Designed miniproteins, single chains, continued (2). Designs and how they scored, part 33

Each design is a single chain, and the fold is of that chain. pLDDT is the mean over its residues in the fold that is shown.

## One batch from the design tools (miniprotein)

Design m5193
Fold by ESMFold2-Fast:
Structure m5193 (fold): chain A 79 residues (1-79)
Amino acid sequence: SESEKVARAIGLVLAAVGALLEGDYAAAAEHARRLAEFLRENGAPQEAVDAAEAAAEAAAAGDGEAALEHLLRALRLYS
């Protein structure tokens, strides 16, 4: 169902945010990439996929603030 897909997307965002809070930027980038893949496979708007990919790039660069902003944008565009 759509509610189950949104719940899974929220779970992936929470995993990425948890990694950011621990300072584990590599794990945060991996979770954000998994979010982008999930969104792409579940027919999300391209802007949501792009936001999740931007979150992964920001996390990989050590920019936790930008990563969080992009993760929240991806979730907003999908839900």
Scores: mean pLDDT 89

Design m5194
Fold by ESMFold2-Fast:
Structure m5194 (fold): chain A 113 residues (1-113)
Amino acid sequence: DVDKALELADKIIDGQLGKVPKDTPLEVGFDLMLELEELLLNLSREEQFEFFLKLIERLEKDQDLLDLFKSVMRQMMRALGLPIPDLSKLSNEELAEIATELIERRKERLEAL
């Protein structure tokens, strides 16, 4: 189901950045984001890592998308009180590990509520 999560991520990215027709409803994008979060929270840590590694490899083809992804990661790290490394110097594997850690910390917070 990593492939389903990647398909949803592609639809969200294309919708948010206007690569799909402008008549695509905003509500569909938010619904897909919620579905993606649910899928990620139900994946093992190893499957989450595989998802993020594949996502980052796709994003590398578009520098603006990769920079947006890194900006979202920095914002999440700040919100969690985590140290923020220079993401521009990290490998795809190191970026995927950090993204996986962020999802696991989110899962722990949701389970504590």
Scores: mean pLDDT 69

Design m5195
Fold by ESMFold2-Fast:
Structure m5195 (fold): chain A 66 residues (1-66)
Amino acid sequence: MSETQRRVLLHDLQTHFGMSEEEVEELIERAKEGASEEELAEWLVERYGVPREDALRAARGIVQAV
């Protein structure tokens, strides 16, 4: 993943979910450990209370970033 793509993902997650840089790093590490899009989306819904559709879109972006 390029630095530019990482910055865009960070900005989007911070803006839409209110996530810190550390929380975004945690999601990237979960994806590197083999977490599925569904597992990451469930984690986002549980932690941030976002709609499942928005969580799935974010999870897809994270999986593609690793």
Scores: mean pLDDT 75

Design m5197
Fold by ESMFold2-Fast:
Structure m5197 (fold): chain A 59 residues (1-59)
Amino acid sequence: SKEEKIKEAEELAEKGRELAAQGKYEEAHVLFVKAYNLLKEVLGEDHPKVKEMERLVKS
């Protein structure tokens, strides 16, 4: 469902932040990209949650 995909994306982003805190930036980037693609597919590119994730991908 849409709600399950949003939750999965949020969990991926949390894991990515944890990896980034450990200096594992490439592994964190992979998770942020997965979260971004999942949110974009469900919510659309202009949604605030998608824009937040886009910023993490570009960092």
Scores: mean pLDDT 85

Design m5198
Fold by ESMFold2-Fast:
Structure m5198 (fold): chain A 57 residues (1-57)
Amino acid sequence: SALAEAALAAASPGARAAAERAMRQGNGTGKVSAALSSGKATPEQGRALGEEGSRGG
C-alpha cells in the first residue's frame, strides 16, 4: 500500500484521480489496473499498484 500510494502521488493528477475513483467503486485491482494501463501512468507505477491491489490493498 505505501509503495502504491507513493507511486500514485508521483503520477500525474489524472492517473491518481482515476485510480482513486476506481478504488472507491470497490473494484480495486481490475479497475485500478485498467485506469493506469490506459496510459495515464508509467508501466512501473501500474505494476506496483496492480500487485498491491491483488493483495487486497
Scores: mean pLDDT 56

Design m5199
Fold by ESMFold2-Fast:
Structure m5199 (fold): chain A 77 residues (1-77)
Amino acid sequence: SNEELVEEILEKYFSDLSEEQQEELRRELLEALERGLISEEEAREIAEEASKEPTPMAKFLYVTSEIGMRRIEAGLS
């Protein structure tokens, strides 16, 4: 399920983020997957690339920026 995938991603790549940042990413990743803005493969790829960022904040901003761009491309505000 999308929920199981998101929990897998958070545990594997974002365990160093704050509880609040993890909750925000859980929400944004679930919405993006449910809306079809990203595939399961793209979610894993985005997470892996984000995990290379030097700080928890930089990882968080990478994911939110990628999803934000996908929303713009889809004509969402």
Scores: mean pLDDT 87

Design m5200
Fold by ESMFold2-Fast:
Structure m5200 (fold): chain A 96 residues (1-96)
Amino acid sequence: SKSKIISEISALVIEAVGLQIEAERNGDEEKLKLYQEIIDEAMRIGKLVDEGKISEEQARKLIEKLSEALQNVDDPEKARKLIEEVRKEIDEIESK
């Protein structure tokens, strides 16, 4: 359901913000940037869901990729690749 997807996006953003605070305390600028990029893309998914521009299945897959990126920030290349894949898919949706 749309409400369930929005709830999942909100949970992901809250988690990322919490981790961003810890990264700031540790002076980890690379993780700060990755968490911000995850938050930005999560908010874009939320907007597309709210506007009815993506399917529930597509939104869920994008959220799962961002969640995987969040869990893999200790491997920055992997995290960045996942974020870039999500960004590319969102850009394609917004273009049509």
Scores: mean pLDDT 88

Design m5201
Fold by ESMFold2-Fast:
Structure m5201 (fold): chain A 108 residues (1-108)
Amino acid sequence: SAEEVLQRAEELLRKAREALEAIDNGDFDKAMEITGAKTKEEAYREVFRLAAEAVSLAHQAIDLADRGEGTPEQRARAQRLSDEAVRLMEKAASKLKEPVEIELTVAG
């Protein structure tokens, strides 16, 4: 359902935000627990990956709503999640030494 897809997207986005906050605070043990990464750079890549997956799930929820399998409120919620996830991807990418490729194109 759109609700289940949205809940998954919210969980991934929350995890990505918590991991990024832990890295920024120097709490690498917490960041490694959240991401499974071995280095700070790997942790930023995992934050990017988690946020990108959240964008994909948000787009799935938008598609479901557009098919009549979700509500206008769920569609709006998915758009907000996508916008937040894109911003998080941009923050994570800015911390990496080499450029990252974005597989999905999103507005915001």
Scores: mean pLDDT 81

Design m5202
Fold by ESMFold2-Fast:
Parts: sequence; C-alpha cells; structure tokens
Structure m5202 (fold): chain A 82 residues (1-82)
Amino acid sequence: MEELLARLREAARAGDVEEARRLLREIFERARELVRAGRTEEALELAAAAVKALVDAGADQALLDEADARYREIVEEARRVR
C-alpha cells in the first residue's frame, strides 16, 4: 500500500488527473475490502492516507472532493459494521 500511496502522490504532483483518479479508485476499493473483512481501523487509516496524499501533493479540488466523498463512504460502511 505504501507504493500505491507514493504513486498517487507522484501522479497528483505531475497533474496526471486520470492516473491519480485510477489509483485513488484502487486504494478506496482496497479500503472497502478491509471494512468487509472487519479490518475497519486499517481501512480508515488507508482512506485517510489517500486523502492526505492528495492534499500534500496539491491536487485539483475536483480530485480532493472525490477523495473526501469516498472517505465518507468508508466511514459510513465502518459505522454500519459496528
């Protein structure tokens, strides 16, 4: 996951919105799988790390909005499991 987060930061810094969106989708899909497996703390940590990676990289507001929306989905799914 550290490699995937690093790739997300690099894509965002390069302004490669399509690659950043693809990586963001892959990261959040893995986070959702962690929630379904009962690994909710790891899922929330991963989702938060993805948002932070985009913020640190100075990503477009549209990408930040998408990441925030996906993060809220992970939080909601984690709440339902508890």
Scores: mean pLDDT 82

Design m5203
Fold by ESMFold2-Fast:
Structure m5203 (fold): chain A 54 residues (1-54)
Amino acid sequence: MEKRERLIKLVVEYAKKRGASEDVGREMAEYFLEQVPEERLDEAIEAIEKSLKE
């Protein structure tokens, strides 16, 4: 799985868990991807995964 696609899916899940729509989650993910260089994607993915833990 592409790192960018994984990050998008995780951000969408995060947004939905917070009561936002999938569209809002996708917009958040796209904005975040614009800010994060390729080398930092693994770190960003890990941070979001940690935020999704119960």
Scores: mean pLDDT 76

Design m5204
Fold by ESMFold2-Fast:
Structure m5204 (fold): chain A 93 residues (1-93)
Amino acid sequence: EELLKAVEAKDVDRAVEIAERWYTEEGKPKEEIVLELARALRQVLLKEYGATSEKARKAMAVFREKAPEVINAKDLDEFREKLRELLEAIFSV
C-alpha cells in the first residue's frame, strides 16, 4: 500500500526510502522488493494509461532492462543508486 502510493505520486525519494527499510530493517530479498515494485508500477500504469498503452509498454520495458541492476547490487549504496536510476527512468517515460 505505502509503495503503491509513492509510485502513484512519482515520489522517487519516498519509494527508495520504503525499499531501503524493507531491505535493511525487514530483511526482504532484493528480488522480492523488485517484484513488489513491479506490481505497484503495473497497477499505476493500468490506471493512468490502460493495459495496451504504448507509454505503459515502454515504461515496463525500461523496468525489465534496469531491474537486474537493482537485483545484482553489491551493497546498500548500490541498491539505492540503481533503484533510484530505475524509478527516474520509468517516470521520465
Scores: mean pLDDT 82

Design m5205
Fold by ESMFold2-Fast:
Structure m5205 (fold): chain A 80 residues (1-80)
Amino acid sequence: SEGTVVFIAIGLLIAGADYLAEVSKEKNPELAKEFEKIADELRKIYNDFRAGKITVEEAKKKIDELSKRYEKLVKRFNEI
């Protein structure tokens, strides 16, 4: 279902952001905090979607926006 795909996408992004936050923590604490912020925003989207406060289309839009921010942070991570 579309809802299942949304939950999987959020879960994978949270896992990636949490991992990159942890591995960045000692050498680049500012970058680690930016990944933590994305993970926190993704958890809010997850909770709002699970509670029925946002639609599948609203969740997808929010995920797309955070995915773009995540990709920019991944590029910064690779440039250190």
Scores: mean pLDDT 86

Design m5206
Fold by ESMFold2-Fast:
Structure m5206 (fold): chain A 102 residues (1-102)
Amino acid sequence: MSVTQDVTAPEVTAEGIIRGSASLRIDGREVGIETDGGLEEAQKKAAEAAKRARELGLDDIAAAAEKAANAKSPEEMKAKFTELIQAMVAEYARAVAELAAA
């Protein structure tokens, strides 16, 4: 079993561009988000990540991604994207601990 995580913390530019990425791979199954665009693009990317996380049974990640998809401003998106990263970090830590216990 392999578990990998990659994260670039979200930033919001003066122009309202939201940049960030986060990915988690568990046993060859991957969920992630990558955005470099306005609020609408970030919302669409978050909705795609939420759907993928649900398909993988990663319900906490899906819930956090759904909150990001419903963000009403770039600042709210940054906050919700950070929550999504926290959910992915928690799942990564859980998977690593489970692997170490096996």
Scores: mean pLDDT 83

Design m5207
Fold by ESMFold2-Fast:
Structure m5207 (fold): chain A 84 residues (1-84)
Amino acid sequence: MKLTIPEGPLKEAYENLNKGLEAYEAGDYDTAISYFEKALKIFEELGNKLLVAEVYRMIGYAYYQKGDLKKAEEYFKKADEIVP
């Protein structure tokens, strides 16, 4: 079933996630991380721990692609501490 993007702050968060994913696919990992961090802040303010964990994983993957394995592991650990 196709889910509709929510209105308001959640819509802004998903729009930032989509822009981050587009940057990630283009190989612009710094821009991807920036957009993921914007989405992360909104999900944290909304208290959605599942989405916060998912965004931490996305940031981790972006750092992994940059070759920053230590930061990648740090973000994966943050995600796992919220949703193991």
Scores: mean pLDDT 82

Design m5208
Fold by ESMFold2-Fast:
Structure m5208 (fold): chain A 103 residues (1-103)
Amino acid sequence: SEKEKILRLIGLVLRSIGLLLDAEKLEKEAKKALEEGDYKKAEELLEKLIKTLEEAIKVLEEAIKLAKELKDEKLLKLLEEKLEEAKKRLEEAKKRLEELKEK
């Protein structure tokens, strides 16, 4: 039903917000660890960041599918923008982790 789809969409949006906030915290902590020369801590934080962003991307893709079904064009645009941002952040995190493993 449409009501069940709306409730699921709300849950997915809230989960995506939580995951993206967790990712921001991990990005700040990883940057600090790198600046302090704590490469082991930076690696652990980047690995956790990658997993968090991969989960956020999956949740955002599910939310986008549901927003399309509900024809919520405004929310769809916002979710697509957040998805592209999360994908860019994921590629940056992967690149940073690869650079660390080569040291």
Scores: mean pLDDT 90

Design m5209
Fold by ESMFold2-Fast:
Structure m5209 (fold): chain A 60 residues (1-60)
Amino acid sequence: MTLEELKKLLAENKARYERIKQKIKTEGPWSLSPEEQELYQRMLLYINLVREEEGLPPLG
């Protein structure tokens, strides 16, 4: 996967990812459905891949 494709995928899922982050912040990580947990972990992995390519420290 190219960095450009990865950034596009992150942009397309930004609203869903932000809702999941807010849910974790307000209700805790145990409030997530299995589908929400999988999406959150996948998005976090993709964010960290972008951060690694850009020389930034990983999140989480």
Scores: mean pLDDT 78

Design m5210
Fold by ESMFold2-Fast:
Structure m5210 (fold): chain A 109 residues (1-109)
Amino acid sequence: HMPTIGIRVEGLDPERAEEAAKAALEVAKKYGMNAIVRISADGRTLTIGLSGAKSDEQAAKAAEDILREVARFARPGARVTISASGLSPETVERIEKAARELGLEVTVL
């Protein structure tokens, strides 16, 4: 079982997009997970691909911590799209709730 999580955040402060990307990578490293992070050309969108979680719990905690860190660099009304493979529906709902509690507009794929 190899959970993967995609997080796409739209509405970042472009001047702080590199800081947001570094924060996401640092969280992934803390959890021993693999992360691919990309910043859009305009600096307003950050895409994060997470893999290598040992459990749903680890995947959820890593995603929640990434969302908390990245939300610090988001503008009001920022949107997040979450895609998950190999996670339980309850785990996906938990991640969605964490994003909503951070004031993000959430879409789950």
Scores: mean pLDDT 87

Design m5211
Fold by ESMFold2-Fast:
Structure m5211 (fold): chain A 55 residues (1-55)
Amino acid sequence: MSLVELATRMLTLSPEEREALLEAQFAAALPGLSAEEAEATRAGVELVKAAWRAE
């Protein structure tokens, strides 16, 4: 799945569904990431979720 396709789907999801999709994508990507990439990606995921919850 492309980042553009993922972003487009997130625009049509409920808040709970988009957070679940983001977590699922992170879990799917994790085996292909270095420790540094995994840490940076997790931090990015948490920032995105915090921003969504602040809206």
Scores: mean pLDDT 74

Design m5212
Fold by ESMFold2-Fast:
Structure m5212 (fold): chain A 97 residues (1-97)
Amino acid sequence: MSDVEAGIAEIVLAVGKMALEKGDYEGAVRLYQKAIELAKDVDPRLTAEALVNLGEAYYKLGKKEEAKKYFNQAIDVARQAGDEELVKKAEELLKKI
């Protein structure tokens, strides 16, 4: 595990958010998946945040079952990381689909 991987994951996550805001939902999915790959063994909080954003991107694509799957994974990872704000955000998003 390296600090460089966590730093790259944070940048990739930010670029994914920009793609989502511009309506590039397929690009956002690819970027969030890459952020998760980089963060999953290094930063559980960053992994949970990327999972929430991945669920949002799938929801925007109309892939509601994939969105539910990733929101549920985000809740589990966020709870393990002790991030109650991310848990609440993921639960609120899950209720809307």
Scores: mean pLDDT 86

Design m5213
Fold by ESMFold2-Fast:
Structure m5213 (fold): chain A 62 residues (1-62)
Amino acid sequence: MEEVEKAKKELEKKAEETNEISKEAEEEIKKLGPEKSRELVLEEASKTMETILAAVKYRALS
């Protein structure tokens, strides 16, 4: 009956799903080795930044 409790549950679910995705990504990064991992992290950081900026822009226009 609490709207806040439902929102908390949804956030917990998303945190768990994000945690699973992070674990998968960590395993893949480990396979690449330290030098390659740095390059991949920089590439992913760049892509993530673009995605965040696009999402923020879309929400600002909506």
Scores: mean pLDDT 64

Design m5214
Fold by ESMFold2-Fast:
Structure m5214 (fold): chain A 82 residues (1-82)
Amino acid sequence: SIDEILAEAEARAARLKEEMKSLSVDQARKLIDEFVKWVKDVIKRLEELGVDPRELTKAGAYLLGLSGELWVILRQIERKEK
């Protein structure tokens, strides 16, 4: 279900936030890029399966929001390393 996908995304994002604490900027960027790719692939798959457009829009917005949170953390790490 969409709720299960959102729960998986939340768990993945939480894990990435913890892992990023011990990673270099380059390593953290790679993890975020992989997460963003996974999110986009999931959204495309749900769209192809004919999921309701309103539910797809909500899920997509939420998943991209999680990606944005990871990028904010990355920018904070990058600024501290400068």
Scores: mean pLDDT 80

Design m5215
Fold by ESMFold2-Fast:
Structure m5215 (fold): chain A 62 residues (1-62)
Amino acid sequence: MEEAKKQGDVYSRLAEAYKRLGDYEKAAEYFRKAAEHYQLSGDVEKAEEFRKRAEEYEKLAK
């Protein structure tokens, strides 16, 4: 599951980039993908944090 953690890190960086661009829909999508991959790696704490971030940016996109 080291690959899942690495993918989580990649998606979290993509989400931050889209957030900086003001694309909150894409930011939410990539935060969700990061959370899913952290969950698969067993990093439940990061998975929960990024899931909450995804929800926040999903609301900002509306």
Scores: mean pLDDT 82

Design m5216
Fold by ESMFold2-Fast:
Structure m5216 (fold): chain A 76 residues (1-76)
Amino acid sequence: KVEELIEKIKEKIKKIKELLEEMKKSNGNIEEVSRMTAELLRLIGELFDLALELAKILNQPLSVVFKQLKELIKEL
């Protein structure tokens, strides 16, 4: 089940990166940027929930899990 959580975390990180790249290419439309920002915040929230579940399963402090997620973000 840990492998499934890691895969879900990777998918969320990839979606966040894709959305950030899309936002960079945005035409500057305030409504469009606002919708993208809302989606970004939602994805970050989901990533937090997955990180909390991973921390519980691994019996590790959340800070250790976030450190590992930071390294994973650099790889993706």
Scores: mean pLDDT 76

Design m5217
Fold by ESMFold2-Fast:
Structure m5217 (fold): chain A 61 residues (1-61)
Amino acid sequence: SALAEALRAAGAKLVLEVSPDRYLVTTDNLEAVRAAAEAAGATVEGESPHKGLTSAEVVLP
């Protein structure tokens, strides 16, 4: 999807579609991922450490 491609371009190491409106991401640059998500109309939620990276959920309205 266009959102998944934008998240990967922003430096997401993992992008996993959990549901049509929710993605799990892992990144070393959370701010770039947040900017890409917001540009696509999504929000970043549930930020937590994951194996030396940050794990978060990207949620569409």
Scores: mean pLDDT 81

Design m5218
Fold by ESMFold2-Fast:
Structure m5218 (fold): chain A 64 residues (1-64)
Amino acid sequence: SAAAREAFLFAFTLYSTTDLSPAEFFAAVRARFPEEAADLDPDDVAGALRRLFEASGLTEVDLR
């Protein structure tokens, strides 16, 4: 969905451009995308990014 794409792109940009703690990262993602963030493990940032990427429908080519 469009929301899942926006959630992934936001989370990926945040992760790649900022030095946030896991708690700060998850707080920011949940504040903007609460539905998309509902099933994410707050102790696993890499796993969260993977789940959001899978839900987005984007491919590796879309990230280049």
Scores: mean pLDDT 77

Design m5219
Fold by ESMFold2-Fast:
Structure m5219 (fold): chain A 81 residues (1-81)
Amino acid sequence: SLEEKIEELEKKLNELHDLMQEVYRALRDNDPEAFEKAVEKIRELLKELGIDKPITSLEELFQAVMEAIVRLQKEIRELKK
C-alpha cells in the first residue's frame, strides 16, 4: 500500500540519521573502530538506495549521505501528495 511504502522510506531515513549520529560520536571520541563500523553500514544502506559512489573521505561520505537524505525526503513528499 501507499502507507507501507511511506513507512519503509521513513524507516530508511531514520536509519541514515542514526548511523550519521554514530559517525559524529566516533569522530568526537576519536574511535576508528566505531567509525569504520558506522561507515560500513552506511555503504550497505546507500547501495540498497542505488548509490554506489566511492566513499574514501569524510567529504565523500557526507555528500553521499546528503544525496540519499534529499532523495528519500523527495520521494516521501511525492507519495504524501
Scores: mean pLDDT 83

Design m5220
Fold by ESMFold2-Fast:
Structure m5220 (fold): chain A 83 residues (1-83)
Amino acid sequence: MSTELANLVTAAGILIAGYEIEGRTDLKEAIDNLRKGISAASAGNLEEALKYFEKALQAARDAGDETVAGLSEKLVEALKKEI
């Protein structure tokens, strides 16, 4: 994957870890989809990763979390450049 996509995947992992330490269960669906997307991207399954990051983006928007939504949107944009 590109350096941009790799950096965004790393940032997403750090964000997920921070939210788990805080016990944030209100974003569970968005975080679960971000994790699945990171796993798929790390395995080279970019089309599957895109699907999960789009789901994370929608779940984050539905929850009103602009941080997870903004990061998910950047991940979707970066992946579309690789596919």
Scores: mean pLDDT 80

Design m5221
Fold by ESMFold2-Fast:
Structure m5221 (fold): chain A 67 residues (1-67)
Amino acid sequence: MEALEALLKAFLDSGKDRLTIEELVQLAVDKYGLTEEEAREAAKRADIDGDGYVTPEELLQALAEER
């Protein structure tokens, strides 16, 4: 499973419209079996604004760049 795809799934499961990098990393590790390193790397890529928060829109943009 691609790390960004796992983060998106974790985000959708949370029901929140915005998560911190640490919250998103923890959810991806717990639910989808990613390492903290892989999840943090992907979350940093998705944090386009560099504000330490990730939105679903930023995750979708990061996934589009992977294609």
Scores: mean pLDDT 74

Design m5222
Fold by ESMFold2-Fast:
Structure m5222 (fold): chain A 101 residues (1-101)
Amino acid sequence: AAEAAESARGAAEAARAAAERAREGASPREATLAAAGAAIAAAGAAFAASRAGEEAAEEARRAAEEAAEAARAAAEGDLERAAEEAERAARLAEEAARLAA
């Protein structure tokens, strides 16, 4: 439980950092890499959460999906959409952390 909650919290922090990079006018490449990193972190959190409970794992998987969408938006140069989707990923990862605790 504690390990799954920590992994999900890390994923939320990565997603928030990706959203801030997109808002601060980072290049599309930099924003894409940050969002991709957040997606990888959320996928790892989902794996860890799969041993803690189905609800925590599902929210972490949804966080990974939103972070992947943020990466696609950033790659296309849509930094506003990338920031919005990364924030959504952060909220889902925070919920996964709460459920895994």
Scores: mean pLDDT 85

Design m5223
Fold by ESMFold2-Fast:
Structure m5223 (fold): chain A 55 residues (1-55)
Amino acid sequence: MTLYEGMKALGDAYAAQGKYAEAAEFYERALRSRPDDAELKAKLAEAQAKAQELA
């Protein structure tokens, strides 16, 4: 498993648990490996927005 795949999977797992701040951190790390991944950018933006709204 690549670092990208692991970070994306962890982000998805945290988001599924409603832990959006942690999800955003892992999506951000995954984006460092693939900065042009539009799907991952959307997931990061959603996680960041939800983390801010729920804080």
Scores: mean pLDDT 79

Design m5224
Fold by ESMFold2-Fast:
Structure m5224 (fold): chain A 62 residues (1-62)
Amino acid sequence: SKATSLYVAGQLLYAAGDYDTAIETLEEALKIEPSPEVYRQLARAYEAKGDTEKAEEYRKKA
């Protein structure tokens, strides 16, 4: 699905250290289909940026 493709792209962007583009891509996945996996990956991306409050918010939704 498009949501799965965006999730995979978000994971690869995160692994590359492109946290801003990873977050944008994962938020697009959320708009199509919210899932625990997308919420967890968003939490990890925000944590990597030092946004602990946003990371905790997304972890609670996973």
Scores: mean pLDDT 85

Design m5225
Fold by ESMFold2-Fast:
Structure m5225 (fold): chain A 106 residues (1-106)
Amino acid sequence: SQTLTTEELVEALEKVYAERLAQTDDPVAKQLAELMLEIQKAMLLGASQEEVDALIERLRRELNADDEVIEAVRRAILEKDEQAAKEVSDFLQEKALELRRKALEE
């Protein structure tokens, strides 16, 4: 629904994340937000195979991403698959809510 360029979308995304990072004192939430920003920027700008592999390793380690999510990340970044990008975004949102809930209940 927007006619923004990729560059404008990246700037908007960085601004939203910077504002959220400024409003939180939770170091885990900051680390998660940074990882989510890197993945979303890679989906918008593209990334090398080596950069994608590094992001995938972080997803597995920090977010417990399964093989379906990993395959969606590869397709979203390397093939610019809009459906795969949506699946990755949905996963990141669910994981953020899950981790926030766990932090509040511990």
Scores: mean pLDDT 75

Design m5226
Fold by ESMFold2-Fast:
Structure m5226 (fold): chain A 70 residues (1-70)
Amino acid sequence: EEEQLEEDRKNAEKVVPYLAKVFGISEEEARKILDEILKLKKENPSITKQELVDFFYEKAFGKKRPKPKP
């Protein structure tokens, strides 16, 4: 799990420009959001992937991520 967190951090560095384009935010903002997500995952390793994605979306857009299928 600790190795996975370090790998996630390296992957975040590569994903930052992609996320900045997708969310229409600066690379600095995307990096900060990812760093917060990685910290949250480190503190609470029991957090589900969906919860992490929802958290990231809320930080990027300031609202809950809508489910594509009700």
Scores: mean pLDDT 66

Design m5227
Fold by ESMFold2-Fast:
Structure m5227 (fold): chain A 69 residues (1-69)
Amino acid sequence: HMKEEIEKALKEVDELVKRARQTPDPKEAFRLRIEAGEVLEKVPWYSGIGRRLKELAERALKGYEELEK
């Protein structure tokens, strides 16, 4: 039931992105987006997109942390 697994993963990504939008903490928002990318990376047809999202969010978090020093 590949379709059910994909639907479950996409719902998890949506919930993580929703939580990222609701948090007032920019670092928490970046962490949630990294988690969303990790979930999406596990889906075969979305693995490249998920990996890129994770890499971009990790880079953004690092840049934000350096800026706040």
Scores: mean pLDDT 79

Design m5228
Fold by ESMFold2-Fast:
Structure m5228 (fold): chain A 76 residues (1-76)
Amino acid sequence: MEDDVYQASYKAAVALKQGDEERARRILEATARDLGLPESVAEEALEMIKKGLKEGESVDEIAKKVAEFLLAKKKE
Protein backbone atom coordinates (compact mmCIF):
# COMPACT_ATOMS: atom_id res chain seq x y z
CA MET A 1 0.00 0.00 0.00
CA GLU A 2 2.60 2.61 1.02
CA ASP A 3 4.90 1.53 -1.84
CA ASP A 4 1.96 1.69 -4.30
CA VAL A 5 1.14 5.26 -3.17
CA TYR A 6 4.81 6.24 -3.52
CA GLN A 7 4.97 4.73 -7.05
CA ALA A 8 1.81 6.60 -8.08
CA SER A 9 3.18 9.86 -6.60
CA TYR A 10 6.48 9.31 -8.45
CA LYS A 11 4.67 8.76 -11.78
CA ALA A 12 2.56 11.90 -11.22
CA ALA A 13 5.68 13.98 -10.43
CA VAL A 14 7.46 12.64 -13.55
CA ALA A 15 4.40 13.43 -15.70
CA LEU A 16 4.16 17.01 -14.37
CA LYS A 17 7.94 17.55 -14.81
CA GLN A 18 7.46 16.50 -18.47
CA GLY A 19 4.61 19.05 -18.84
CA ASP A 20 1.80 16.48 -18.83
CA GLU A 21 -0.45 18.02 -16.16
CA GLU A 22 -3.51 16.04 -17.37
CA ARG A 23 -1.70 12.71 -16.80
CA ALA A 24 -0.43 13.87 -13.38
CA ARG A 25 -3.97 14.94 -12.37
CA ARG A 26 -5.45 11.61 -13.55
CA ILE A 27 -2.89 9.59 -11.57
CA LEU A 28 -3.48 11.64 -8.39
CA GLU A 29 -7.30 11.49 -8.75
CA ALA A 30 -7.17 7.69 -9.21
CA THR A 31 -4.85 7.35 -6.18
CA ALA A 32 -7.08 9.58 -4.01
CA ARG A 33 -10.17 7.57 -5.09
CA ASP A 34 -8.41 4.25 -4.26
CA LEU A 35 -7.60 5.66 -0.79
CA GLY A 36 -11.21 6.89 -0.29
CA LEU A 37 -10.18 10.57 -0.40
CA PRO A 38 -11.99 13.49 -2.11
CA GLU A 39 -10.77 15.13 -5.36
CA SER A 40 -9.70 18.20 -3.33
CA VAL A 41 -6.88 16.08 -1.84
CA ALA A 42 -5.70 15.19 -5.37
CA GLU A 43 -5.64 18.93 -6.20
CA GLU A 44 -3.58 19.63 -3.04
CA ALA A 45 -1.14 16.87 -4.06
CA LEU A 46 -0.85 18.35 -7.58
CA GLU A 47 -0.03 21.79 -6.09
CA MET A 48 2.61 20.15 -3.84
CA ILE A 49 4.29 18.67 -6.93
CA LYS A 50 4.18 22.06 -8.74
CA LYS A 51 5.77 23.79 -5.72
CA GLY A 52 8.45 21.10 -5.32
CA LEU A 53 9.43 21.31 -9.00
CA LYS A 54 9.55 25.13 -8.83
CA GLU A 55 11.80 24.93 -5.73
CA GLY A 56 14.18 22.49 -7.47
CA GLU A 57 13.31 19.40 -5.41
CA SER A 58 14.07 16.01 -6.98
CA VAL A 59 11.20 13.86 -8.27
CA ASP A 60 12.07 11.29 -5.57
CA GLU A 61 11.87 13.90 -2.76
CA ILE A 62 8.57 15.24 -4.15
CA ALA A 63 7.10 11.72 -4.54
CA LYS A 64 7.99 10.80 -0.94
CA LYS A 65 6.44 14.02 0.42
CA VAL A 66 3.24 13.59 -1.65
CA ALA A 67 2.92 9.90 -0.66
CA GLU A 68 3.30 10.81 3.04
CA PHE A 69 0.63 13.55 2.60
CA LEU A 70 -1.86 11.16 0.93
CA LEU A 71 -1.32 8.41 3.53
CA ALA A 72 -1.74 10.94 6.39
CA LYS A 73 -5.06 12.12 4.88
CA LYS A 74 -6.28 8.49 4.68
CA LYS A 75 -5.52 8.00 8.41
CA GLU A 76 -7.74 11.00 9.34
Scores: mean pLDDT 84

